# Designs tried in a protein design run: designed miniproteins, single chains, continued (5). Part 81

Each design is a single chain, and the fold is of that chain. pLDDT is the mean over its residues in the fold that is shown.

## One batch from the design tools (miniprotein)

Design m18799
Fold by ESMFold2-Fast:
Structure m18799 (fold): chain A 56 residues (1-56)
Amino acid sequence: MTPEERYAALKAELTPEQQEELDRVYAVLKKHPNATDESMLRAIDAVRAEAEARAA
C-alpha cells in the first residue's frame, strides 16, 4: 500500500479534527527532503494509533 492509499483509507475513518491533523502531518512529511514511503507510512500509522487510543 502506498502512503497515498494509506492516507486516503485512514482519512475515511477519522473525525474531522483527526482528518485535519492527518492532513497537516502528511503535508509536512511530503515536503521533508529525506521523507521515504516507510517514514510516511509510520507517521500515518501513528496518527491512526492516536485516534484509536482516544476512541478507546
Scores: mean pLDDT 73

Design m18800
Fold by ESMFold2-Fast:
Order: structure tokens, then sequence, then C-alpha cells
Structure m18800 (fold): chain A 74 residues (1-74)
């Protein structure tokens, strides 16, 4: 459980870093998408109805969505 919570926090930090890099690069649409998915991960972390493993699995899917959008745009 603690390890899954730590991995969710790592995903939050990775999304923040991606959003900052996109902002510095001038990629406003991808930056906005990244902040939207980040807001969803933050809501998942506060959702007490989900197990830490479920929160991690959904957070991983949201991170993968951002990474796929960046790869498709490259």
Amino acid sequence: DEKNKQKVDQIIQELRDIALDLDLAGDQDLMKLTYLELSKVLKLKEDKSLSPKQQLDEAQALLAKVKAAIEKAS
C-alpha cells in the first residue's frame, strides 16, 4: 500500500515535470492536456473508495495517455 502511494506521488511529479517542459517548449495544447490529466490523478489520490492499487493503475493509465499524445505529436 505505501509503495503504491509512493508510485502515485511519483506519477504526479512526472506529470508536473512534463507540463513544465511542454510550457517551456511552447506546446500549449499538450501542456493543457497534461495539467488536465494531472488534476484527475490528484482527484484519484483523494478518492477513499479506491484501493491504493486501483489509484496507481488509473494514474498509470492517465500518464500513458499523456505520453502517447506527446509521441503522436512528435
Scores: mean pLDDT 86

Design m18801
Fold by ESMFold2-Fast:
Structure m18801 (fold): chain A 85 residues (1-85)
Amino acid sequence: MKKSIDILEEAEIIIARIEEVIELLKGLPKLTDEQKKLLKELEELRKRIKELVKKYKENPTEEIEKELRRLIEEAERILKEISKL
């Protein structure tokens, strides 16, 4: 079911997953420098994704959709990296 769904739905799902991981990390009594770095990267990606979602809703373009997909893939990569910690 990953194909042919609304890109906005994919973005919403990835944002929710990012938020869950951010809350999990912030709930830890001690954060390593590596965890802090990954947390900052996730927060930055979430902000960029939200900004592109807003732009896409106003003016949907192929360029914005491609960039949004790229950021979603980057977020998935970071989420996998955190899961290995």
Scores: mean pLDDT 79

Design m18802
Fold by ESMFold2-Fast:
Structure m18802 (fold): chain A 100 residues (1-100)
Amino acid sequence: SPLDVLEEAIKRLEEAAKELAKIDEEVAKTVRQMVESLKAILEEMKTLSEEEQRRLARATLLRLAHELADMAEEYKESNPEAAKILEELARWLRELAERL
């Protein structure tokens, strides 16, 4: 379901934030904020139809993927390890959105 897809995204973002915290706490904090935003959207989605849930989930995942990709580009030279994690996460979220 679209709710299950968003729950999967939340879990992976939480794991990524823990890994990023070992490398760059500021980047980890931003990813944790994305997790909190997703949790709020997940609660909102419970009141929607499955079709509306799918559209909102897809749009949200694509927006987050874009934000993560932009952040990866920003950190590419200063913190390539963080940039790699962010880029891989962005690609995964985009793939997840395409499967909805």
Scores: mean pLDDT 90

Design m18803
Fold by ESMFold2-Fast:
Structure m18803 (fold): chain A 65 residues (1-65)
Amino acid sequence: MKKAEEFAKEAEKRLKELGLDAEIRIENGNLVIRLKEESPAGILAVAMIAAEARKLGFKVEVELE
């Protein structure tokens, strides 16, 4: 849990630095990445973060609004 929370915090900061409105939360041990505004840059950034998280062994769900 602590490792997933640390990853989520860092990834959320990266998305904010890119000017993206996105939320990362942990539900039932899964990382849930929610992109609030669908854009090509936002979709790419979320996809890269999801791929990184999966490589680290986390289960990842992506939600687009």
Scores: mean pLDDT 78

Design m18804
Fold by ESMFold2-Fast:
Structure m18804 (fold): chain A 95 residues (1-95)
Amino acid sequence: SRVDQVIQELLSLVLDGEDLVIKNNLSKEEAQKLADEIVSQIKQKLSTLSPDDQQEALTRLISELLDRLSRSGNSTARYFLQKVIDSLLSLSDSV
């Protein structure tokens, strides 16, 4: 479905960010800035969806990211994922 495609795109975007944090040994400050940039892109993509589709996409994306966070052994990557999740939870409360 369209929602499934958007979720896959957004999940890929976050996972690419996680890889950058790990591969480039980013600081927590750099990871926060990257999280803010990725969240901005997520907001723009979600704004093209209906409110119902936005809520479904947010709920499923948050669930996937919480699972990824539980599996991460890198402290800065965990910090990055948590910052993305916190922002998405705030968005969910606004939709």
Scores: mean pLDDT 87

Design m18805
Fold by ESMFold2-Fast:
Structure m18805 (fold): chain A 94 residues (1-94)
Amino acid sequence: SMEEELKELLEELLRLGEEVIERVRDADPAGAARLQELLEQLREAIKAGDYETAIRIARELGGLMVELARRHGLGDAAARVLEIMSRIEELRRK
């Protein structure tokens, strides 16, 4: 279903967020802390079944992940975030 596909994409974004935090934490502890706050907010929105809030948080999280990944030379992570975000937006247009 569309909801199950969205949930899977949001969970993939959460996993990638944890990877980005691990990879940037030593170089940018403030950026890592901001990502962690958004990850916790996204987890709570998913648990609540509030997918409108989850999508809003995912956009903020995705944007910050791309910014931090590019700043720290993690082009692979930035590309993966953009792919997930593109798929989320595609589901929203259905």
Scores: mean pLDDT 88

Design m18806
Fold by ESMFold2-Fast:
Structure m18806 (fold): chain A 101 residues (1-101)
Amino acid sequence: AVDFRQQMLQDGQTSLSIGNDYLSQGDFVSAGDHFIHGGQFFDMGGEDPTPLYVKAGEAYLKAGDIDKAKEYYQRGIDWAESNGLDNEYLKEARENLEKLE
């Protein structure tokens, strides 16, 4: 059997890398989509997806998709709160979401 956790974390890191490449090119929609995939892989691999959901929200905001930005900031907040985590990304997601309300 393949190491499912290791595979998910590798796929998550690949999606994060691709998302960062799109972000540097100004393709904010593709960047956000890849950050979401990276976050989903990290969650499946047992890693904190909150940084990826925050990056996705920021990318969608830069793309002008305010509804998706709100959705993914909220998803990051919900995940961090349900897992008892309080970190810089949760703070950033809360501050960014509050500015859009």
Scores: mean pLDDT 86

Design m18807
Fold by ESMFold2-Fast:
Structure m18807 (fold): chain A 61 residues (1-61)
Amino acid sequence: AALEVNPAELARDPEAAARTLVALRESGVVSDEQWAALEEAVLSLLSPEDAERFRRLLEEL
């Protein structure tokens, strides 16, 4: 379910994680606070290189 997104699973694929977060924001099913918390949780689990890639993908999508 869209509301049961696991940050650890998302951190395994930064590209899929970015796509998932963009889709959640566009769908309106999560609050801005929930979205920010999920973004921070994913970023905390990524390497510095993957975190930079994830942030760039969020800006481009």
Scores: mean pLDDT 77

Design m18808
Fold by ESMFold2-Fast:
Structure m18808 (fold): chain A 72 residues (1-72)
Amino acid sequence: MEEAARHTIEHVLQKEGVTAPVSDELITVIAAAMGGLDEESQLRLARELLGLDSVEELLELAEKAMESIRKS
């Protein structure tokens, strides 16, 4: 992933109150959601990379990040 995209995603998450460090795996899942990957594929990717069974919170953050980027 491009550094500019990573920095933008990290900045948006920080503005939304996420203080935890953002991993490359988390950014990959968010970028996949932003790229229009279907929900089933997003869940499989999140489980594989992050070991998560639920991505509801990540999908919500991805939607907020997409909206912020679209406004830019």
Scores: mean pLDDT 57

Design m18809
Fold by ESMFold2-Fast:
Structure m18809 (fold): chain A 52 residues (1-52)
Amino acid sequence: MREYDPNDPRDARDFARWLLTLPDGEAILRSLSRDPSLPEPVRQAFREALRE
């Protein structure tokens, strides 16, 4: 697998989808969605995944 690009919203969406398959994934994703070091489009993708 190639390196994950934290600035790419597509990679962020795929990562969020994978993370939500894990028992603790929602808590981790919620934390990442509020991480100020991440670009807004990435955080927005994480929040959209949580909204489902």
Scores: mean pLDDT 72

Design m18810
Fold by ESMFold2-Fast:
Structure m18810 (fold): chain A 95 residues (1-95)
Amino acid sequence: STEELKEHLRENTLNLIKEVKKAIEYKKEGNEELANELLNIVEDALPSLKKAAEEVGDKVTVEALELIEKAIKYAKEGNLEEAQKLVDEAEKLLA
């Protein structure tokens, strides 16, 4: 059903949030190489999930994925405070 697909997309998006949080922690620990590799993996997953969410009309998941994309950009730039804020905002949308 459409509702089952939306739930699956939300769960996958929450997993991406978890990985971005992990990457932020790696940056705090000075493991920038591992952090950036993880951020790149998450970034590569975003377009397919966003397309799927758009196709099922899940605007909340689309907005959460756009916040994750912004969080990745800030994390790569070393602005971990803003990255964390955006990731937390995305997680709240999916609650």
Scores: mean pLDDT 89

Design m18811
Fold by ESMFold2-Fast:
Structure m18811 (fold): chain A 90 residues (1-90)
Amino acid sequence: SLEEDKQWVEEAKKKLREAPSPEELLQLTVKFLVKADKEGRESVRANILEEASRLLRERLDEETRKRAIQKIQKAVHYIDEGKYEEALKV
């Protein structure tokens, strides 16, 4: 339901904000994107990507942020192909 998806997004955003490093933030973002896809929560993907992009902007310089975003985009490509293990290795 929409209400369950909102609760799921808020819990995911909280965990992303609590990530102690940019590397862990990236890994956690991919894990949440994989979990959302496996659970059929297509509506939450945009919210997770928006929050991750915002946090990466706050924590990283522009060049490092661009590389992190490229890695997330590569992971999304693997998720769309059902290649969850490959996504998690990005």
Scores: mean pLDDT 84

Design m18812
Fold by ESMFold2-Fast:
Structure m18812 (fold): chain A 96 residues (1-96)
Amino acid sequence: ELEKLNEELQKLVKEYYEALEKGDFERALEIAREIVRVYIEIEKLEKDEKGVEALKKSERLAEEILAGADPREIVKRISEEGLTLGALDTLVLKQR
């Protein structure tokens, strides 16, 4: 099951870059949300409750940003920090 989730993650990452290449930032954000969801499932299988909490915080922050921010700017930040909304939470935690 973990191996299948990693394969799904690789497919989503490829689709994310394809959406960026086409300039479909709304689609890229949808895929980024799916990537975070897959990471949550991986962390659950690894029984890392702290990882699950961090990813859920990333989802909440992304929803707040998405409600008022330009999708292009959000996608740019995600791509610069390594593809996932989880990366945004990691940056926030690192600043502490």
Scores: mean pLDDT 61

Design m18813
Fold by ESMFold2-Fast:
Structure m18813 (fold): chain A 89 residues (1-89)
Amino acid sequence: EAELRVGLLDSLQRAVELAKEATKDPSKIKDAIDALQRARALLDQLVPGPSPVSERIRSLLDEAIKALENGDPEKAAKLAQEALDIAAF
């Protein structure tokens, strides 16, 4: 559905922006994690079955969340940007 695709791209873009903000303001780490989790959930709705592309995006989102949990928002921003670049329609 078109709405889910737009939602996924918007959530990924928001996650990149929040992860970049978290590099300057650690209080934004939770917001960045929430945005990445939302993107992950939207991806699962859009592509519920396994595919090489969707699995790569899922892996990047999971790695970005882990980077934020470990206090590395710069790494998370790079991983989220890569996921956005792959997901772009």
Scores: mean pLDDT 80

Design m18814
Fold by ESMFold2-Fast:
Structure m18814 (fold): chain A 78 residues (1-78)
Amino acid sequence: MIEELKRKYREALEKGDLRKAAIYLEGLASELFRQKKYDEAIDYLEEALRLAEQAGDTELSQEIKDLLSTVRKEKQKS
């Protein structure tokens, strides 16, 4: 799953599809969050947020911000 998401992210980025690239990075971060790899999940979410904002997708940007907040809170509990 992680390798497939990384491949799809690279393909989307190569094609200039910033919105899809952000979606695939969000998927990567969600999988890492499930594995309790909080720092890696945060890094991917920060990159996903940047791409979503560049794409002008305000709804996706808000979803990523909400997930980023959740991951940061869980990291503090660990």
Scores: mean pLDDT 86

Design m18815
Fold by ESMFold2-Fast:
Structure m18815 (fold): chain A 98 residues (1-98)
Amino acid sequence: ELEEILEQLVELAKEAAKLAEEAGKGNEEAEKKAVLLLSAMGILLAAASLAGLPEEEVKELHELLKEAAEALDKKDYKKAKEKLEELAKKAEELRKKV
């Protein structure tokens, strides 16, 4: 259900933000895990869309996920963390509206 999907997005985004912070400290394994979590979040976002999350909200979450992924690719771990924290807050706001 949409509420559960959004709850999972919140938890994965928070975990990915922590992993981005650890990657910034030189933890290469944390970087690999963050990339895997971003992929999982993309799948959950597609599921949220199918479960009835409005298109504008899907686009906002997708842009945050895209910006986090681009930041990780550029080794900008601080920006990646910020975008993932922003995504978690937005997903939690949307979860409360359901």
Scores: mean pLDDT 88

Design m18816
Fold by ESMFold2-Fast:
Structure m18816 (fold): chain A 88 residues (1-88)
Amino acid sequence: KVEELEKKIREIYNDIMSKATLEEIQKIINEVNKELKDFLDKIFDGKATLPEEERLLVELYIAAKMALKLGDTSYEPILEEVKKELEK
């Protein structure tokens, strides 16, 4: 599971890096962090750290959100699946 999550995250970031400038990526990172603040606060629930799989799910969720902000709707199913896993 960990290796599969790492692979998916890498694939999404490679896709983002191929389509966007550093300036566009930085803007999207800032927007995603702002939009997800409450969601991430809830997931962490005051914890300093998460188990490895949950940390990777959070990274995958962020990566998928960034891809969607760039107009790639193909990552929407992954985003929905990861959100359900994190919300449990």
Scores: mean pLDDT 76

Design m18817
Fold by ESMFold2-Fast:
Structure m18817 (fold): chain A 122 residues (1-122)
Amino acid sequence: SVQEGEDIIDRAVEDARERMRPLVERAAEAAAAGDLKTMEQYVREASEIFKRTLRDALIRAGLPEQVANNVADYSGEQIYSSVLRAARTGDVEAALAAMDAAMRAARDHAKRALRRYLAEQS
């Protein structure tokens, strides 16, 4: 059902948040120390965790692999870009706020993609 699929997405986003949070904190701390290469590595690792977690969740929710890949790739890139920009400031709170905002947008986008796909199957 749509509700079961949305619940799968919500759980996956929360699980990803818990795993990503320490990486995003380390990214901002690396930037504050002037280590932009280490910052970028942590942000990329966090975005890849999100991408894989969302992709797997969307497949379990009933999306075809191609659709799940497209949604996860787009959302992962948006998280990467947003978090990278915020982490460069060296402000941990700003980086975490950017992560939370991008993850909320990604969750909402994923739910819209799921609803659209299921409507096209009816």
Scores: mean pLDDT 91

Design m18818
Fold by ESMFold2-Fast:
Structure m18818 (fold): chain A 93 residues (1-93)
Amino acid sequence: MLDPEEVKKFEEAILAVVKKYGDAMNVKKASDEEYTAFAAAVFEEIGKALGKDPLEVASNPYYREIGKEAVRRLYEEGKLTEEEKETLLSLFS
């Protein structure tokens, strides 16, 4: 079972990064450098929100499942485009 408070922190962190990156989030148009910078920013913001190392968040299967759930909820709420959803789900795979 996923912690609802951690899911909410992931949702808030993900939305903060998506708003900062804007058009650079279009995975079909993003360069490798833009994608890498976006991925790093997502895990850094989540790590900051949780008080955890971004690499710990990126490598932990539990946090990957929380990230997938947060992305699905944000998409269902209409807060993410399909392209943003696909990109973010790939980060947590």
Scores: mean pLDDT 77

Design m18819
Fold by ESMFold2-Fast:
Structure m18819 (fold): chain A 65 residues (1-65)
Amino acid sequence: MKFTAEVVGEDGTVKTYELEADSLKEALDKLVELASKELPAGRYNVTVYDEEGKEVARFSFHLPA
């Protein structure tokens, strides 16, 4: 299944990730791994959409410095 994750930093920058996974849980696991490696320290808001553009998850996280 294909998921699209929009990650928004406190400064208003937007990063979009396309994730291929068999389930939403696997997509979220992949997103967290990528975000932890690629994004700078800070607070992020995330919205995840399915293949039809439906919002399937929304959450916030903080990456430590």
Scores: mean pLDDT 80

Design m18820
Fold by ESMFold2-Fast:
Structure m18820 (fold): chain A 93 residues (1-93)
Amino acid sequence: MSKESQQEVIKNLIEGLKEAIEALEKKDYQKALEILDNIILSIENVASLTDDEELKEKLEEVRELVKKAKEAVEKKDYQSAIEHLKRAIDILK
């Protein structure tokens, strides 16, 4: 994967994470869960295509935070879900 392609993927992941936060703030929990599932799948696909070990480690940490956010949504802990997603965005910056 090229550096330019990596930057575009990271930008798209950040935008997806922001959209998930917005859905949670609007109490559209079903939409938020769908977005989080799509983000997890996207991270898994990108991690399989990159040879950059530093990027793989960041993607794995972000994936774990997104999974924790999904679990928090299922437990109706929406504030913790939003905080996990904000941390994921900070890792990708």
Scores: mean pLDDT 86

Design m18821
Fold by ESMFold2-Fast:
Structure m18821 (fold): chain A 100 residues (1-100)
Amino acid sequence: MKAEAERLLLEAARKLKEGNYEEARELASKALELGEASLGPSHILTAAALGVLAEALRKLGNEEEARSLVPPTTGRLIEAVARGESWPKEVLEAIKEARE
């Protein structure tokens, strides 16, 4: 299941970069569900999926829903991981790009 969550997460990140926010939301939601169920809520893949989902929701105008999913502390953790690791660097770059 880790490989499936990772695949969905990378696909969601690509959709986010392409501006396909609705597809990014759907794929990130699936990655988040798989990550929580198989890897746990504290796993880096689960946190990254949550980040992609929140940014997709923000781009779709659902700012309050996005804010409820990614508390400030969680967002800072995701950013710190991006600086320290090459993976999921591509995913976190997509999140940063979407924040513009």
Scores: mean pLDDT 70

Design m18822
Fold by ESMFold2-Fast:
Structure m18822 (fold): chain A 94 residues (1-94)
Amino acid sequence: SMEYELAAEIAEEMARLAEELGDEETAELFREAARLLREGKNPDEILEKIGEIIRKEKREELLKRLLAKAYEVLSKHVELDPSVLQSRAAALAA
């Protein structure tokens, strides 16, 4: 399924970004999510853990960069209006 392949690619790029930002815990969870997606399994439990960590530890900068990376990878496969990225970034900053 192209949808699972795209979701796995997004998760892998998010893992790489989290690792670059020094967040090894979140990077490992995104790698696990990517593995589950490649196996055709539901990653929701892992994604919920990531969301809980981001909220609990107030990792707002990580969240902003992760969302930007997800839209960047998605736009590679689907034409996305750049204004959507700007609107999402502005909403997250507000």
Scores: mean pLDDT 73

Design m18823
Fold by ESMFold2-Fast:
Structure m18823 (fold): chain A 62 residues (1-62)
Amino acid sequence: MEEKLRKEIEIAMLEMELSVLDQEIDNLLKSNDNSESTIRQIQEAQRRKEEIRREIERLRAE
């Protein structure tokens, strides 16, 4: 029972982190800055989102 609650909380925290990363990516895209630095930041944020999504799927599979 405690395990299920911990899992739900962890998933909720990860989903909140995804929302923050989505906002960060949107802000970078709206800047109209196509520099390598901006592209790198977007790629890093997208990579982090993928990692979080994998963690959520792993937790749900348990």
Scores: mean pLDDT 80

Design m18824
Fold by ESMFold2-Fast:
Structure m18824 (fold): chain A 78 residues (1-78)
Amino acid sequence: APITDPELLEKEFDLGALIVALATYLTSAKVAGDEEIQKLAEEYLKKATDYFNQGKLDEAIKVAEEGLKKIRELEAKK
């Protein structure tokens, strides 16, 4: 079985929650026809998964957090 550090597990759970949030925004934006939020969610989901696939968990988390921040700031301005 792969050895997982408790700190690494915590980071994986944090990233998982952020990915779910981004995917939820993407689905909601598609239903609402919000092309701007859809584009942001797709871009940051891709960047976060690209970092995750490289084993760069800290970078994946930071990118996912930045994507959510940008989406929320955009929604707040509407």
Scores: mean pLDDT 81

Design m18825
Fold by ESMFold2-Fast:
Structure m18825 (fold): chain A 70 residues (1-70)
Amino acid sequence: SKEDAEKAGQEIVERAKRAGVSATAKVLDDDHIEITIDASGLSDTVRRVLAKEAEEIAKSYGVKATVTVV
């Protein structure tokens, strides 16, 4: 649902903020969300982990995530 997509986005952004990383979430439709994570200066390993965590959070809400790490 659109509500689940919004909740997934909010949780991803809040978790990123707690980790000291900036992220934005945009709801594209009721089962699809676009996530942008600003991981400037972080290692490739950390970038991969952040993307995986965002995807897993979205999946827990039944939502597809398109994740971009910059």
Scores: mean pLDDT 85

Design m18826
Fold by ESMFold2-Fast:
Structure m18826 (fold): chain A 64 residues (1-64)
Amino acid sequence: TREWTVDATIREHRDMTPEERRRVADALRGLDYLREQGSVVSEEVEETPDSRVLRLTLRGTFPD
């Protein structure tokens, strides 16, 4: 069975629209689910006064 690895970045800004904030919130909920599955192998957070950047490495296996 082959492994897959994905690097993902979630960016948040002070000037985000309500629609953009909703999309980020939905992504963070999905991420919490993946953390519970043990699929998140690394996380880094970079914060500035105007933004937050969450960098993640996700790993899993293909079905067969």
Scores: mean pLDDT 78

Design m18827
Fold by ESMFold2-Fast:
Order: sequence, then structure tokens, then C-alpha cells
Structure m18827 (fold): chain A 79 residues (1-79)
Amino acid sequence: MAPSAALSDEEARAMVERLREMLPELIEEAKNSKEPKEVLLEQLREGIEALRADTTAHPLVREAMLAALEELKRTVEEL
């Protein structure tokens, strides 16, 4: 059993923890971005769709990333 294509539960949890720690910084970067709001929203929507289509991602990581991207998208929509 080699961890070549699938994350272990430990790796998935570590990624979820990092995403939670990074989310406030990502929100601040989005608020301070020089990109137009509409461009940021488009990029976030494309990222969400790509992540939903990714069947290779660990379910815990996918769910956490989707939640983080949705939060980021809501923040950008309020700019």
C-alpha cells in the first residue's frame, strides 16, 4: 500500500487543518486583491466546479476545500 494516488485519513486531516488556518489569510488576500471583483468570483466558481468534478480528492479534503472556497466567494461577493 503506497500513498501514490490517495491521501491517508491522517494526511486528509492535516490538509483540512491547514485549510482552516489559511482561510483567514485567503480572505484578507481576496479583500486586498487588485483583481476586479467579477474576475475573482469567476476564478472561485471555476475552482469550485473543478473541485466538485475531482473524484481523486479525499472526501474530507474536498468538503473542507469546497466550504473554504464558498466562504471566500461570499466574502468577495460582499466587496
Scores: mean pLDDT 75

Design m18828
Fold by ESMFold2-Fast:
Structure m18828 (fold): chain A 69 residues (1-69)
Amino acid sequence: MATEKIEEAMEYLEKGDYLEAVKKLLEANKIFPDEEITKLIGEIMSGSKSKEELLKKLEEIKKKIEKKE
């Protein structure tokens, strides 16, 4: 499920493994296409956001997907 992939992405972000986090977000987006996931991938790749801000955004996306699944 997309929610499980989001949780995996959060774990990778916590570890500082940004490439694996992006991979999990791409997998989540294939299951549940969402513009916010694509935008977050861009923010991770650009390095413009702190890890804490990225995790907060990812938690918001997770809650949104969980409500619709």
Scores: mean pLDDT 79

Design m18829
Fold by ESMFold2-Fast:
Structure m18829 (fold): chain A 83 residues (1-83)
Amino acid sequence: MPVLIAAGNKKEAEKAAKELGIKAHILKAPAGFGEAYKLLKKGENVAITNMGKIGVSSAENIALLTGAELVAVGKGAESLKTL
């Protein structure tokens, strides 16, 4: 099952990927959402940044559509109150 990390910035995304023991493609919302969808459908792990300024509902929807596990961290977690 691929993982989608929702983070406020690149440092939060890199830290979360390291703590999960995964390699993830780090992309920035909103421009990164299309590429994130494609990578997750291939079974690759993705971290999407700029969450907090952009609501994580789009990341949640992508995770549901691709079957990815959503992991929200930092500012990404604050938007949905998910930890």
Scores: mean pLDDT 78

Design m18830
Fold by ESMFold2-Fast:
Structure m18830 (fold): chain A 89 residues (1-89)
Amino acid sequence: MIKEKLIKLIKEIATAEPEKAEELLDEGLKLVGELYDQKRYEDIEEIIEYIETEYSDNPYAQFLKGVMELLLAKTKEEIEELLKDLELK
């Protein structure tokens, strides 16, 4: 549901006037935050791939993609650091 809502929003952002695109971008960031908080990293990765494939030239979509990539990179770094400290393997 959240993933589908975000994909629909990205399509709207890509076709919107700048003022509307900025409003939709704020809503998009909230949905990205919800996916991240729910640890739906696979859904985030699929959306990143979708933006790269369909909207590689749209600055607002690329900004949203950049935020998602940063969140995933940070999570991976935090997990790697935890594993090093706790020797969970």
Scores: mean pLDDT 77

Design m18831
Fold by ESMFold2-Fast:
Structure m18831 (fold): chain A 69 residues (1-69)
Amino acid sequence: GEGGELIARASERHGVGELARRAGVSPGQVAAIIYAMATLGWDQREAAELAGVSEESVSRVVEAARELV
């Protein structure tokens, strides 16, 4: 829901590289998280599975997006 909208807006305004740097993940992993959460409407656990990261890493991406939006 809202997490997916936040990361989509933050990535559009600041780029996936900024989210990746703040969260300690790769830009490709951020792109996978955006696809899962913003496009597919998946939760953080499902996004973590798709991106090959921990749920904590997804949570950091969402928090970075919240700070940037």
Scores: mean pLDDT 88

Design m18832
Fold by ESMFold2-Fast:
Structure m18832 (fold): chain A 65 residues (1-65)
Amino acid sequence: LPSDEELLKKLKEERDSILETLSKLTGIPKSKLEKLSDEQLVEVIKAHLEGGPEAAKEVILKLLE
């Protein structure tokens, strides 16, 4: 898995593209994903890499609570 530091750097460079990809994969609107911090989005990306879109979706829903 990429390090948290590498994922944070990628998010700062490509945030909009990453949010669009996550929205398509999870079915969660991009507007809701925009409310998450870069650190929270790193957790979402790591969940996706380990458990796919379902794992990413669970993390997003938990973070939006």
Scores: mean pLDDT 80

Design m18833
Fold by ESMFold2-Fast:
Structure m18833 (fold): chain A 84 residues (1-84)
Amino acid sequence: APAPQTVEIPIPGVPGAVARVTIGADGRATVRVEQDGAPLSGSEAEMRGVAEYVGWLLGDRFGLSAAQARAAAEAALADMRAAQ
C-alpha cells in the first residue's frame, strides 16, 4: 500500500500559520492547523475563516470531494477550538 503523504501549506495572511495535510492510503484527509508549532488560536471568525480556506484548498489542490473537504475542515476547526 502507498505510504501516507503529508504536505505543509502556508496560510495566506496569517504569519507563521501552516496547514499540515495528511492524505492516507484510503484517500481520507487529516488536517492540523498550526501557528509557530502550536494549534492556531484566534477569534471564532478567524478560526472559521482558516478552516474554510483549508476546505477550499483540499478540493482545489488535492481533488477531494466537497463532502470530504468539508469533513476535514470541520475537524480542523474543532481541533483549533479544543486548543483554546
Scores: mean pLDDT 77

